Designed miniproteins, single chains, continued (4). Designs and how they scored, part 99

Each design is a single chain, and the fold is of that chain. pLDDT is the mean over its residues in the fold that is shown.

## One batch from the design tools (miniprotein)

Design m15646
Fold by ESMFold2-Fast:
Structure m15646 (fold): chain A 60 residues (1-60)
Amino acid sequence: MTKEQAERAVDILLAAAGLEATPEEREFLVQKIIDSGGIVPTVEEVKKLLAEARERLAAK
């Protein structure tokens, strides 16, 4: 999976979930998809990953 494809998948999933992400949170989600070998998360998984990204980024 290309980075561009992962970015598009994240944007679609966030829109479907009615969620907004900062550029840094969005980048975290994109990287998670790439690191998984291109496995696209579910809407429920995106919600959990976004919460994780927010917690980790707030701690850095």
Scores: mean pLDDT 78

Design m15647
Fold by ESMFold2-Fast:
Structure m15647 (fold): chain A 71 residues (1-71)
Amino acid sequence: KEFDAEVYLALGEIFYAIGKLEEKRGNKESAIDAYELAIKYYQKALDIVPDFEDAKRNLEEAQKKLEELRK
């Protein structure tokens, strides 16, 4: 079960990295989509392990990025 949480954390990290890359390239909509996917996977990790600090921290960063892009 905790292994699934680590897999979801890794998927979130991959999409967060894609989001940063797309943001750097000026592809705002692609960056938004990637950050939304990162958030979804971090939330899945936290559903399995609520005290998963890495997932919690990464979720907050992804949410902050998404809010900044939507302004």
Scores: mean pLDDT 86

Design m15648
Fold by ESMFold2-Fast:
Structure m15648 (fold): chain A 55 residues (1-55)
Amino acid sequence: MEEAERHIAAAKAAYDAGNFGEMALHVRRALELDPEWSAEEVAKALGVTLGRPEP
């Protein structure tokens, strides 16, 4: 749904601004609005790993 996509875009903007709390809030809401979005798709859209893998 478009609402979830808007939240993903807002999360990316917050991440670029260094507002990790805002980023997490928007990601959470996007997943609540559209469960078709997976964590991997969200991370890919943001260009970041939400759970940093250990080396």
Scores: mean pLDDT 69

Design m15649
Fold by ESMFold2-Fast:
Parts: sequence; C-alpha cells; structure tokens
Structure m15649 (fold): chain A 80 residues (1-80)
Amino acid sequence: MENLWQASDPEEAERLWEEFRRLMKEGIKAIDEGNLDKVSETVKRIEEIADRLEELGDTVGAAMAHIASSILKNIIKEKS
C-alpha cells in the first residue's frame, strides 16, 4: 500500500495547480472568442481540481479554484 503518513502528495497538488492555471488561460481565451461551451467545460474541470485539492489538504488552493470557477460562471451568465 502507498504510504499515507505524508498523504498530501505535493507533486500531485503542483500538477493540479499547473492544470488549473492552464484551464484559467483557456477559459479566458474562450470567453474572448465567445465559446461559452468551452468556458463551461473549463469551469467543470476547475471544480474537479478544487475538490481534489481539498482532498489533498490544500484548502487554500481549493478555495482559490472555487473562487475562479465562480467568476467564470458569472461571466458565462452575463454573456449568455
């Protein structure tokens, strides 16, 4: 069994943050392009990342991702 006494894998958290940053850039670009379907997909992915960061104990990271997701959702509602 994998060792869980340091069970917040910092490598996994770092990869999730890298993916989050990429998704934020893609989401903003999709907004500029009027591609709301892609923004919605990006939001869903960011929410999945937020949940996973929370599971890893990165509560600050999870909160930041949830805030970003909320901002993107509000932009979709405004432009829809």
Scores: mean pLDDT 77

Design m15650
Fold by ESMFold2-Fast:
Structure m15650 (fold): chain A 60 residues (1-60)
Amino acid sequence: APVEAVATAPVPKTGPDELGFRAGDRLLVLEEVDEEYVLARNLATGEEGLVPKSYLRPVE
């Protein structure tokens, strides 16, 4: 099941596969891509992309 998480810091979108977000944004983790990255959706913008796991704090 998708897991909800909160971004701990702002990250600008720097590439086509990356997700941009602000600190405190709610992200839905869709799948794990590797040990460092997840595929997530930003619930504020509706955009999807790669997010470093180190910037996420689980909420449930």
Scores: mean pLDDT 78

Design m15651
Fold by ESMFold2-Fast:
Structure m15651 (fold): chain A 71 residues (1-71)
Amino acid sequence: ELLELFEKAIEALEKGDVETAKEYLEKALRLAREQRDAASAMGAEEALKAVEKGDVESAKKTLRGAKEYLE
């Protein structure tokens, strides 16, 4: 679930679809908080902040690291 949301967010960012990426990241943040997964919650929050600053490459890097943690 979290892994899939991070994958979809990365894919959206690669397509330049920032709004769709933000939707997936907001869902991931909500789910991570519900599951008390602090690492995934931090990853999603950091990626959202990077996207809001226009730093798409940092957002993708953060999400790839979060995915590695979930595997």
Scores: mean pLDDT 82

Design m15652
Fold by ESMFold2-Fast:
Structure m15652 (fold): chain A 69 residues (1-69)
Amino acid sequence: PRPLRPEHAFRLLDAAEEMLERGEDPEHVERVLRMALAIAEKFGDKETIEEVKKRAKEIKKKLKEKEEK
């Protein structure tokens, strides 16, 4: 069990992208994105927080497009 680090936020974003590709429930993808943001806010600097927010927005945009198709 490694302590949580800013890198774990990026790993959660990668997991959210995989879940989205697999067609997992949108609510589950949203939960993973919230966890990534929480980890970034707790352990990351301003630059890390902004990068995680940016990637989370991109994933949410893809999720919305898949809901419409």
Scores: mean pLDDT 76

Design m15653
Fold by ESMFold2-Fast:
Structure m15653 (fold): chain A 60 residues (1-60)
Amino acid sequence: MIEEIRELIRQGRFEEAIELLKKLPEEHADEKEALGKELVARSPNDEIARAAGEAARLPP
């Protein structure tokens, strides 16, 4: 799942990456935070960046 999220980010599929990020279980909390931060940094616009940041903060 983590590698799938990274691949979606590389392909510019940010909305799909955000949906998978929301589904990351508690044992991957550190990776969820890191991936959320990467999504925010790579986002093409503020709206997607906000969605990514919110998804990273949501509990599983």
Scores: mean pLDDT 76

Design m15654
Fold by ESMFold2-Fast:
Structure m15654 (fold): chain A 72 residues (1-72)
Amino acid sequence: DEAKARAVRVLREYAELLLEKASKVLSPEKVEELREQLEKEIREAEAYLSTLSEEEVEAILRLAEAQLEKLR
């Protein structure tokens, strides 16, 4: 469960970084479209993660954290 919670936090950090960067180059309307799309994707990912074992979530989390660091 902790691994799942951590994975969701990483996904939300991804979304926040994307929205922050997007707000500098996209119109407010497009930023809101992106926000809605990201919220939908996070909910779907959260549901998918709930079907995985903690070990599987930890493996995915390690990859996601590596990608997040590249975006910072």
Scores: mean pLDDT 79

Design m15655
Fold by ESMFold2-Fast:
Structure m15655 (fold): chain A 76 residues (1-76)
Amino acid sequence: VEEKVKELFEKLKKSTDLEEIQKLAREMGNLGTKEARDGLAELANEYESKGTPEDVEKAIILTLALIKATSLIVNS
């Protein structure tokens, strides 16, 4: 599980395609682990800090996945 989180995190950091980022963020969020949540939060904050329209869209996608991961953790 932790290895999968690291793999998805690395792919997210390398991806420039919005559709691919959405797919990877969703997969990471669905893992429902603390590591997945923390990774999504880190990336969302990085994109939000850049402030371009494209980066804001990425931050929104990552935040939705973060909410999903947090929901799964709380229900454990």
Scores: mean pLDDT 77

Design m15657
Fold by ESMFold2-Fast:
Structure m15657 (fold): chain A 67 residues (1-67)
Amino acid sequence: MSEEELEKALEGAKKGLEQAKKLKDITVLRAVLHELRELQKQAEGEIKEELEKLIKETEDFLASLEK
């Protein structure tokens, strides 16, 4: 995957995460988390760091809902 494709996917994932948080939909949040983890496997440098931050944010939000 190219850097441009990864940046585009990252922006899409950020928007998807915001919508999933608004809906508090555990199933959608888990799907977003899975997608972020798959993107992280293909990413390097700054994009990988941004994906790691989003993964942690998604995991923390899911934990808050599942309590």
Scores: mean pLDDT 79

Design m15659
Fold by ESMFold2-Fast:
Structure m15659 (fold): chain A 85 residues (1-85)
Amino acid sequence: SELDKVKEELLKEASRILDPEAVAALGTLMDADIKRNPDIDPETFKERGRENIEALKKAREEGRPIVVTAELDEDGNVIHRIEVL
């Protein structure tokens, strides 16, 4: 699917920046998000994925903990969000 292609591209991007454990965890969350939101706009999904990659990168660089939540967006999608505490 188009979402699976976006996931593959984002995980390749993440693999260049993040630790393997973080990449694996991100992939698991993205798989769950695709299953829950099969009709999500691919560009919206890509943007959410990039926000999560940046949050993980920031947490690593600053030595700060993260929280993972499921948030409802304006279009009715429920997707995992990673935030730095």
Scores: mean pLDDT 86

Design m15660
Fold by ESMFold2-Fast:
Structure m15660 (fold): chain A 71 residues (1-71)
Amino acid sequence: SAEEYIKKGKELLEKGKPMEALVYFSQALQLATDPKLKAEAYELIGKALEKLGETKGAKGAFEKAKELDPS
């Protein structure tokens, strides 16, 4: 499920594997139908991109997360 990919991606981020975590978060985004879950996936993609030094990519991901869950 999308939630399982999110969980595994978070574990990879904690282990210092942001590139591998991005793969899992991208799969979660493709499987997610709930806008809140898509927003969480985009936020986590942004965090992984920040760890990789991809500042512009991270900003874009955070903006998409905010559009899907503006709260």
Scores: mean pLDDT 84

Design m15661
Fold by ESMFold2-Fast:
Structure m15661 (fold): chain A 102 residues (1-102)
Amino acid sequence: DREAKLEAIAARLQKSFPNLTPEAARLLAEYVLSSSPEERDLVMTALGLLSDAFPDAVFEAEDVEALIEKVKELEKKYPESTSEAQKKKQEELLEKAKELYK
């Protein structure tokens, strides 16, 4: 049942972000099931902006792992749920994402 949920989430993620490899989508699905809504929103926002900026980029599992690690770091660095803190998290996450693809 857990495997069926992971496969379903991974399939939806690849439909939304077709540049995700199957391994990256699977890793992201696992993260989605175990993370907070705020962490999910940050990663999804970063992936959306990256897909718009680099539509031909391939998002490998190691790239997604690096973005997840950065999100966890930012949640510890900016634990407040204010709009200002969320903006800073998004800016730092986007800079990390740009390092991976540009």
Scores: mean pLDDT 75

Design m15662
Fold by ESMFold2-Fast:
Structure m15662 (fold): chain A 84 residues (1-84)
Amino acid sequence: PEELLNKAKEAIEKGDFDKAISIYQELLEKYPDSPYVEEALFLLAKIYLSKGDFDKAKEIVKQLLERYPNPSEELKKLAEFLGV
């Protein structure tokens, strides 16, 4: 799962957001209990936000807040921005 997270970050660096989305989705499907799931969901939400897909970003942020009782300060700010 860590290797997939790193590959997705490389795709973002190259501006290939569609590839990054696909890699994050693969990580979430194959490794749903991984310690990297929280970070992958957070980064996926940020990508959708940058693409203007506010509905998908909101859905992911809601999932994060439900699954993780101690969200990061950055996640809390993102939730406020999206009206979650």
Scores: mean pLDDT 80

Design m15663
Fold by ESMFold2-Fast:
Structure m15663 (fold): chain A 57 residues (1-57)
Amino acid sequence: ASTLSAEAIEKAYAMMKKAGDTRSREEIEAGVSAAKRGLGLSDEEAVEFAARVAGVG
């Protein structure tokens, strides 16, 4: 189960794939959701955190 909105999941998937991430959508969702839960981030902040870790932007 994810705590992310569908829009945030799609955005994260698109950004991570652009960065060269080879993980599935479910794996990316799980990673972003874990960051949101662990760090207390919003959906947008969690997506940006995941993108920065992947070297995007």
Scores: mean pLDDT 72

Design m15664
Fold by ESMFold2-Fast:
Structure m15664 (fold): chain A 85 residues (1-85)
Amino acid sequence: DLAARLAEHQARADELTKKGAEYNRERGSLLLEGDQKAAEDPENADKIRAEAEKKVSELTKQSNVYDAEADRHRAEAARLAAELA
């Protein structure tokens, strides 16, 4: 019933949030690596940064999808919690 559905939505939101956080960590690593490589190769720095930004953009889009789904599940969980209160 409502309590079981609440628990299900909370679990899904948590799982999706963790997946989004993984993409955020990958984004940070790619930016750091891009900056380091650009510093080591100033002649190609702009190209290196552009490639890193492209990969970051793709990961950001994926992270946003997980975040949006997590928000949907949190909203439903909040609604169900209000009904149980």
Scores: mean pLDDT 84

Design m15665
Fold by ESMFold2-Fast:
Structure m15665 (fold): chain A 79 residues (1-79)
Amino acid sequence: AKEEAIEALRKAIEAVEQGNIHEAVRAAMEAKLHVSKLPDEKVKNEALREIDLAMEALSKGDLQAAIEALRKALEILEK
């Protein structure tokens, strides 16, 4: 769950950097699925919030805000 979430977030960041919005959204959704299975409720809620912010930013075409939110979610999961 945690490892899969980290891998999905890294894939989402790479997709945003490549301008591949469809893949970024897909990877962010995969990350959200894996984060939702984490046992630590505080870590889960904080990471889900950042992923939701990233998905909102992607829907608005704000790629910088999306990368910042995805990196924040990754930092939460990596400690």
Scores: mean pLDDT 84

Design m15666
Fold by ESMFold2-Fast:
Structure m15666 (fold): chain A 82 residues (1-82)
Amino acid sequence: KLYELVKAALSDDATADDVKALVDSLGVTGYEADGKLSGKTFFLILKKLGIDPAEAAALIDKNGDGVISAEELYEVIKEKLG
């Protein structure tokens, strides 16, 4: 369930509802209903999980292409919430 929410929110076709479903599942508030996952919303997710942005960058850029994968973000969230 969580992986599908992360994947939907990070997709090129992500809607505001996809982002809302992810942030609601994590208990995050204050996001904007503007469509794609924004840097502001991503920061709120990291703050909710207690993750420093620099630490998150090291965990989610394992392939070195500068693109955050849904799988990598899901693993970070699962680790911090589990």
Scores: mean pLDDT 64

Design m15667
Fold by ESMFold2-Fast:
Structure m15667 (fold): chain A 62 residues (1-62)
Amino acid sequence: SAMLRELLEQARELDRRMQELARQATELAKKGGSPSEIQELADEAERAAQEAVELRQQAKAL
């Protein structure tokens, strides 16, 4: 269904965002960036990962 496809596409986009945020946190840490900014990026990455899991669970319920 279109809804299933949309949910899986959104989950895939969130996976990519999570990877990009994790990469930014790592690069900022290497450059001696602010611990609070590094933590904010890590928290956003974790949120994106959790949202992707939730969308996949919704897709399984269809």
Scores: mean pLDDT 87

Design m15668
Fold by ESMFold2-Fast:
Structure m15668 (fold): chain A 76 residues (1-76)
Amino acid sequence: MNNYEEEIKKYEERIKENPDDAQAYLNLGKVYYKRYKETGSKEDLEKAIEYYQKALEIDPDNVEAKKFLEEVKKDA
């Protein structure tokens, strides 16, 4: 069973400790997008977009974040 709430809290704590942790934002976006795909929650889709965008603001050369942002925007 996937515990999305536990994963979200873990990455939120990482961000609180290190607000410039691009990987934590990327992973948080992935968790929200995965939950969106299971539930259809547009709020989760919006959060996935925001967190992928945050990851790119911190690390503009992150190819993985660019790819996921492009994919998630197709659902918006």
Scores: mean pLDDT 82

Design m15669
Fold by ESMFold2-Fast:
Structure m15669 (fold): chain A 93 residues (1-93)
Amino acid sequence: MEELEELYRRAKEAEERFIEAVKKAKAAAEAGDKEKAEEALKELEKAKEEAIRVGTELLKALGLEDKIEEFERQVNGNYEKAKEYIEKLLKEA
């Protein structure tokens, strides 16, 4: 049970880091800071990879291996939408 609680905590932290990375990239793009926004997008990519890694470990621990493909697709989809939105803001700045 302690190992499962630790995986859940890590998954929550990874999700929070992903959300914060999106906010950071959006704020930089809205400010017209292309260099900072590009740096934040790299952080977002790393946060995406971490979220998939930790989330996959949690799903396996819960016996929900059938949900891994859908989970990865959702996280990648959210990343792509965030990236497109940020790139659009940078072009409009």
Scores: mean pLDDT 82

Design m15670
Fold by ESMFold2-Fast:
Structure m15670 (fold): chain A 68 residues (1-68)
Amino acid sequence: MKVKVIPIDEDKVKVTSEEEFKLVFKDGSETEWQKEAVLTKLEALESEVVFKDGSKAPLTEVAEVVTG
């Protein structure tokens, strides 16, 4: 599984995928299932991406970084 990470600000990124995913943050909080999420770079560095098939990985290990 893979996601795209698009920097949108010096402290924020947009995470997108063709499939629904959720993010689990270091503090244990999580997002709803969606195809696009905006989070801080600090959150992104320490979050996991989870897919509906049960696959999960650190965002930093599976992210394809896209710059404009």
Scores: mean pLDDT 76

Design m15671
Fold by ESMFold2-Fast:
Structure m15671 (fold): chain A 85 residues (1-85)
Amino acid sequence: SDKLLDELNRALDASAPEISALPPADRREVIDQVLKAASAIGKGDFEKAAEYLEKAAEIARRAGADRLAERLRELAERAKEEAKK
């Protein structure tokens, strides 16, 4: 869904300072999971997109990036709603 990809891009832009402040290893893992989520969205696999976004949110939460984690979890819930269609 172009809309979900746009929402993901907006969330990443809004969270750029938090992403930049992440430890390098955590930042790499968050980016990897987000790229996998974007690829899954592009393939119409919204269940997998939600799983990757939830993994990214958990990594962000453990690293103390609570606002980034909240945004990623909200996107995971929207991906789950798209999967039901």
Scores: mean pLDDT 86

Design m15672
Fold by ESMFold2-Fast:
Structure m15672 (fold): chain A 62 residues (1-62)
Amino acid sequence: MDPEELEREVREALALMYVSIGRLLAKKGKYEEAIELVEKALEIDPENEYAKEELKRIKEEK
């Protein structure tokens, strides 16, 4: 396995976890904390479509 491909897969998994936690925080009304976690997901994986869509959704809801 290419080390760069492994790092990409780990990065994508971590970004997905941050997005999932952000969604749970948004459901509890903790929008600022949710935005921070989703932004961290985008720092880890800048091209992550799920993180981009979730960030937009949270900002529109508050």
Scores: mean pLDDT 78

Design m15673
Fold by ESMFold2-Fast:
Structure m15673 (fold): chain A 62 residues (1-62)
Amino acid sequence: MDELAERAKKAVEEGNFDEAIRLVGEIARRSLSADRTLDPEAARKINEIGKLYLDKLDEEEK
């Protein structure tokens, strides 16, 4: 889990958005498999990565 979040953040920083999206999806899948409930820690990491992604996307647009 933590390794996937780290890789996703690094992918965003490197501008590899396709990889970041793929890794976020993997985090979500692994977190949901246990009890159809998203782990709060996983949800927090996904939100954090999403914010980084939006920030980088804004930089690329402008």
Scores: mean pLDDT 72

Design m15674
Fold by ESMFold2-Fast:
Structure m15674 (fold): chain A 56 residues (1-56)
Amino acid sequence: MLSKEELDKILDLLKKTNPEIAEKLEKWRKENPNMSSEEFYEKLAELSAEEVEKER
């Protein structure tokens, strides 16, 4: 389970490795600042799946 500070650190790491995913996730987080860690991971998985779909 993630604290809010841990979520911020994950977003910073994503900005470095996958900036497009990080930007979309950060915007979503700004609109939902009280999100749960479960919701955060679900959104991350959704955005990652969208990147895979871009392969086609």
Scores: mean pLDDT 72

Design m15675
Fold by ESMFold2-Fast:
Structure m15675 (fold): chain A 58 residues (1-58)
Amino acid sequence: SLRQQLQELLDQLNALVRRMVKLSQSSSPSAQEEYAKLWEQVQALTRQISALREQLRA
């Protein structure tokens, strides 16, 4: 269902955010690069969540 898909996306978002928090505690260049890549994934995932919420309201 659309609600199950939304929950899966929210679970993925939570996992990414938790990893970003751990990476933010590191000053290494590799951690900063991984943080930037995860940020792009969060942006994409947030757009998918917004689109799916719109479908649930329609």
Scores: mean pLDDT 84

Design m15676
Fold by ESMFold2-Fast:
Structure m15676 (fold): chain A 57 residues (1-57)
Amino acid sequence: MEEAVELGRKGLEYARQGKADEAIELSRKAVELARHENPEADALGGAAQGAGEILKQ
């Protein structure tokens, strides 16, 4: 769960640097990790929500 949040934050930082491909890849990994370890976290809007917000920008 914490690893997923960390990957999401790194993805956002890469997006700010203009590295969209890297940012998207990290966001995808964060979502996959969060769902694997705690599927209910998605319903709670925790770590999975952070990654989703990045992708919808």
Scores: mean pLDDT 65

Design m15677
Fold by ESMFold2-Fast:
Structure m15677 (fold): chain A 75 residues (1-75)
Amino acid sequence: DEALEEEALRRVLERAREALADLPDAEAAARAVEAAAAGNGDEAHALLASLADPEAAYRAVGEAIAAVAAELEAA
């Protein structure tokens, strides 16, 4: 269902944006997540790799995905 897929993506983006907001490169990290959501993997990868702490950014996005997956499964 396209609507459910779109809702899941929106929740992941919201959660990831919130998690990334505390990072020093929050704006660049948020842009990377938005690029990934738009299907622009090359841009997303380049932005994430350029961050001061790419490991923390990858962890935050991974946690956001896991949290949204758990919420959707519980609903």
Scores: mean pLDDT 71

Design m15678
Fold by ESMFold2-Fast:
Structure m15678 (fold): chain A 63 residues (1-63)
Amino acid sequence: SEEEEKKKIIEKAIEAIKKGDPVIQRVVARELLEAGVISEEEAKEIIESKDFEKQIAILKSKL
């Protein structure tokens, strides 16, 4: 389902962020924004804050 696909994208993004690579964090934020899963403000927070707890909390709120 569309909901299952969105969940998979979110879970992959969480795993990528846990790896702590700033390039990967930027890529996953952009992918989630393009998929309509997160807002532009949430994408900016994920890219700029680099606070893993905040980034993960945003993504988990979408599950």
Scores: mean pLDDT 74

Design m15679
Fold by ESMFold2-Fast:
Structure m15679 (fold): chain A 89 residues (1-89)
Amino acid sequence: SLKGKRILILGGSSSLFEGLVIDQLKDAGAEVTFAYSVEEAIAMLDTFKPDFVTRSISVPDSDFAKVVEAVNGRAKIYDYPQDILNDLG
């Protein structure tokens, strides 16, 4: 169960399958929000205080690496939204 868990996703849903994964995370009780830039994602670490941080498949590794560096142990990092389902679903 992901009830009470907050998920920050860098980037928008880039595919139908990614949208279905995000819907499964929401159905499991997670609060999901999106950041559309590195700067927005970093700001949301303080305001949204996510438990999990991940990215859309369309987000470059270099952009995601900047967000990962800023997390500094404050949230668990997953490479993609489906990895949260694989670990916790």
Scores: mean pLDDT 85

Design m15680
Fold by ESMFold2-Fast:
Structure m15680 (fold): chain A 144 residues (1-144)
Amino acid sequence: SEANRLFEEGRLDEARALYEAELQKNPSNIDTLSNLALVLLAQGRLDEALEIFQNILDVLEITLPPDHFLLGEAYFNLALVLFAQGRLEEAEALLEKSIDIFKKALEEAKKQKAPESVIQKLEDALKAAEEKLEEVRRALAERA
């Protein structure tokens, strides 16, 4: 989408405006809400990003099974905001939950012989979560 392209190019104000316009048409679109919250995080608007990701997580925890991949993404995104806020122990706990879900999803996808594009997305998600957990643990160790 145009909004996604602008976000990838670092054109954060323009990306935000387009995601906000998309939400005027569909206020409950979780993908658009998540992308808006990631733009807000990139802009340093941490409290706004936190509110959106927390609301998404609250909805998904009621709606989805506990090991669903989208819950893993929700935990990961919330952990990114908490890390940016310096809430390191909370970020670590959510990243550990995210990694557990992504590992289980990846094992299941491989067993079911899912398309390579699905396996690649799961491997990328797992790697991102593991790298972020390493950053959080390094920050915790430097504080101690």
Scores: mean pLDDT 90

Design m15681
Fold by ESMFold2-Fast:
Structure m15681 (fold): chain A 85 residues (1-85)
Amino acid sequence: MEEERRKEALAKAEELYKKHPDDPVIRQLYRELKAAAELGRPLEVIDTLVEAMEKAAKSTDPGEAAYIYLEALEKARRIEAQRAR
């Protein structure tokens, strides 16, 4: 069910944060994801933020990490706009 998928996504995000607690991009993405979950945002938004955290964790370039963050926020906004129809 939807709740199981949401719980799994949150668990994955928390594990990524635990592995990279001092990464500023992962920290910010985790905060955005927690806020989205608390506000009941679509699972697709939460999945987008988790995917961005995974990409940021593999990045060694600060510019690339910033781009991943901005792309994730833009994608989340598009998903929300589509749902607000």
Scores: mean pLDDT 79

Design m15682
Fold by ESMFold2-Fast:
Structure m15682 (fold): chain A 70 residues (1-70)
Amino acid sequence: GPAERAARLRELALRRLREEPEHPSILAARETAEKLREIGDKLDEYLAKLKATKDPEEREKLREEWKKEG
């Protein structure tokens, strides 16, 4: 399923990091990781709200608010 696919992709990414640390895909992943760390607390709060919300309309409102504020 999706979780198994994500785990396999993570394993392949870690292997590529060891073999080709300067590859453009690895550099892009590192830049993304740095940006995620910068938004960390806000991202955690957003994900907690999204997980707690079962209504599809309210979930979409949360996603739009997140897109607007970043």
Scores: mean pLDDT 76

Design m15683
Fold by ESMFold2-Fast:
Structure m15683 (fold): chain A 61 residues (1-61)
Amino acid sequence: HMMKIKEEGEKLAKEAKDAVLNGDTKELAKQLKKASEYMQKGYIEVAKKVMDAIKEALKKR
């Protein structure tokens, strides 16, 4: 597959979820920055996956 944007989005979402569950605010900020950069390039689905993962992790507490 070409850019593997779907795989990258899934990886960032998992890393963001793990950061929320572990309380790692620095790692969470890093993943949010990467998702924001993808959104600025037009890959809105990457940002959506990251935000949805964060919401689900926060509800799990």
Scores: mean pLDDT 74

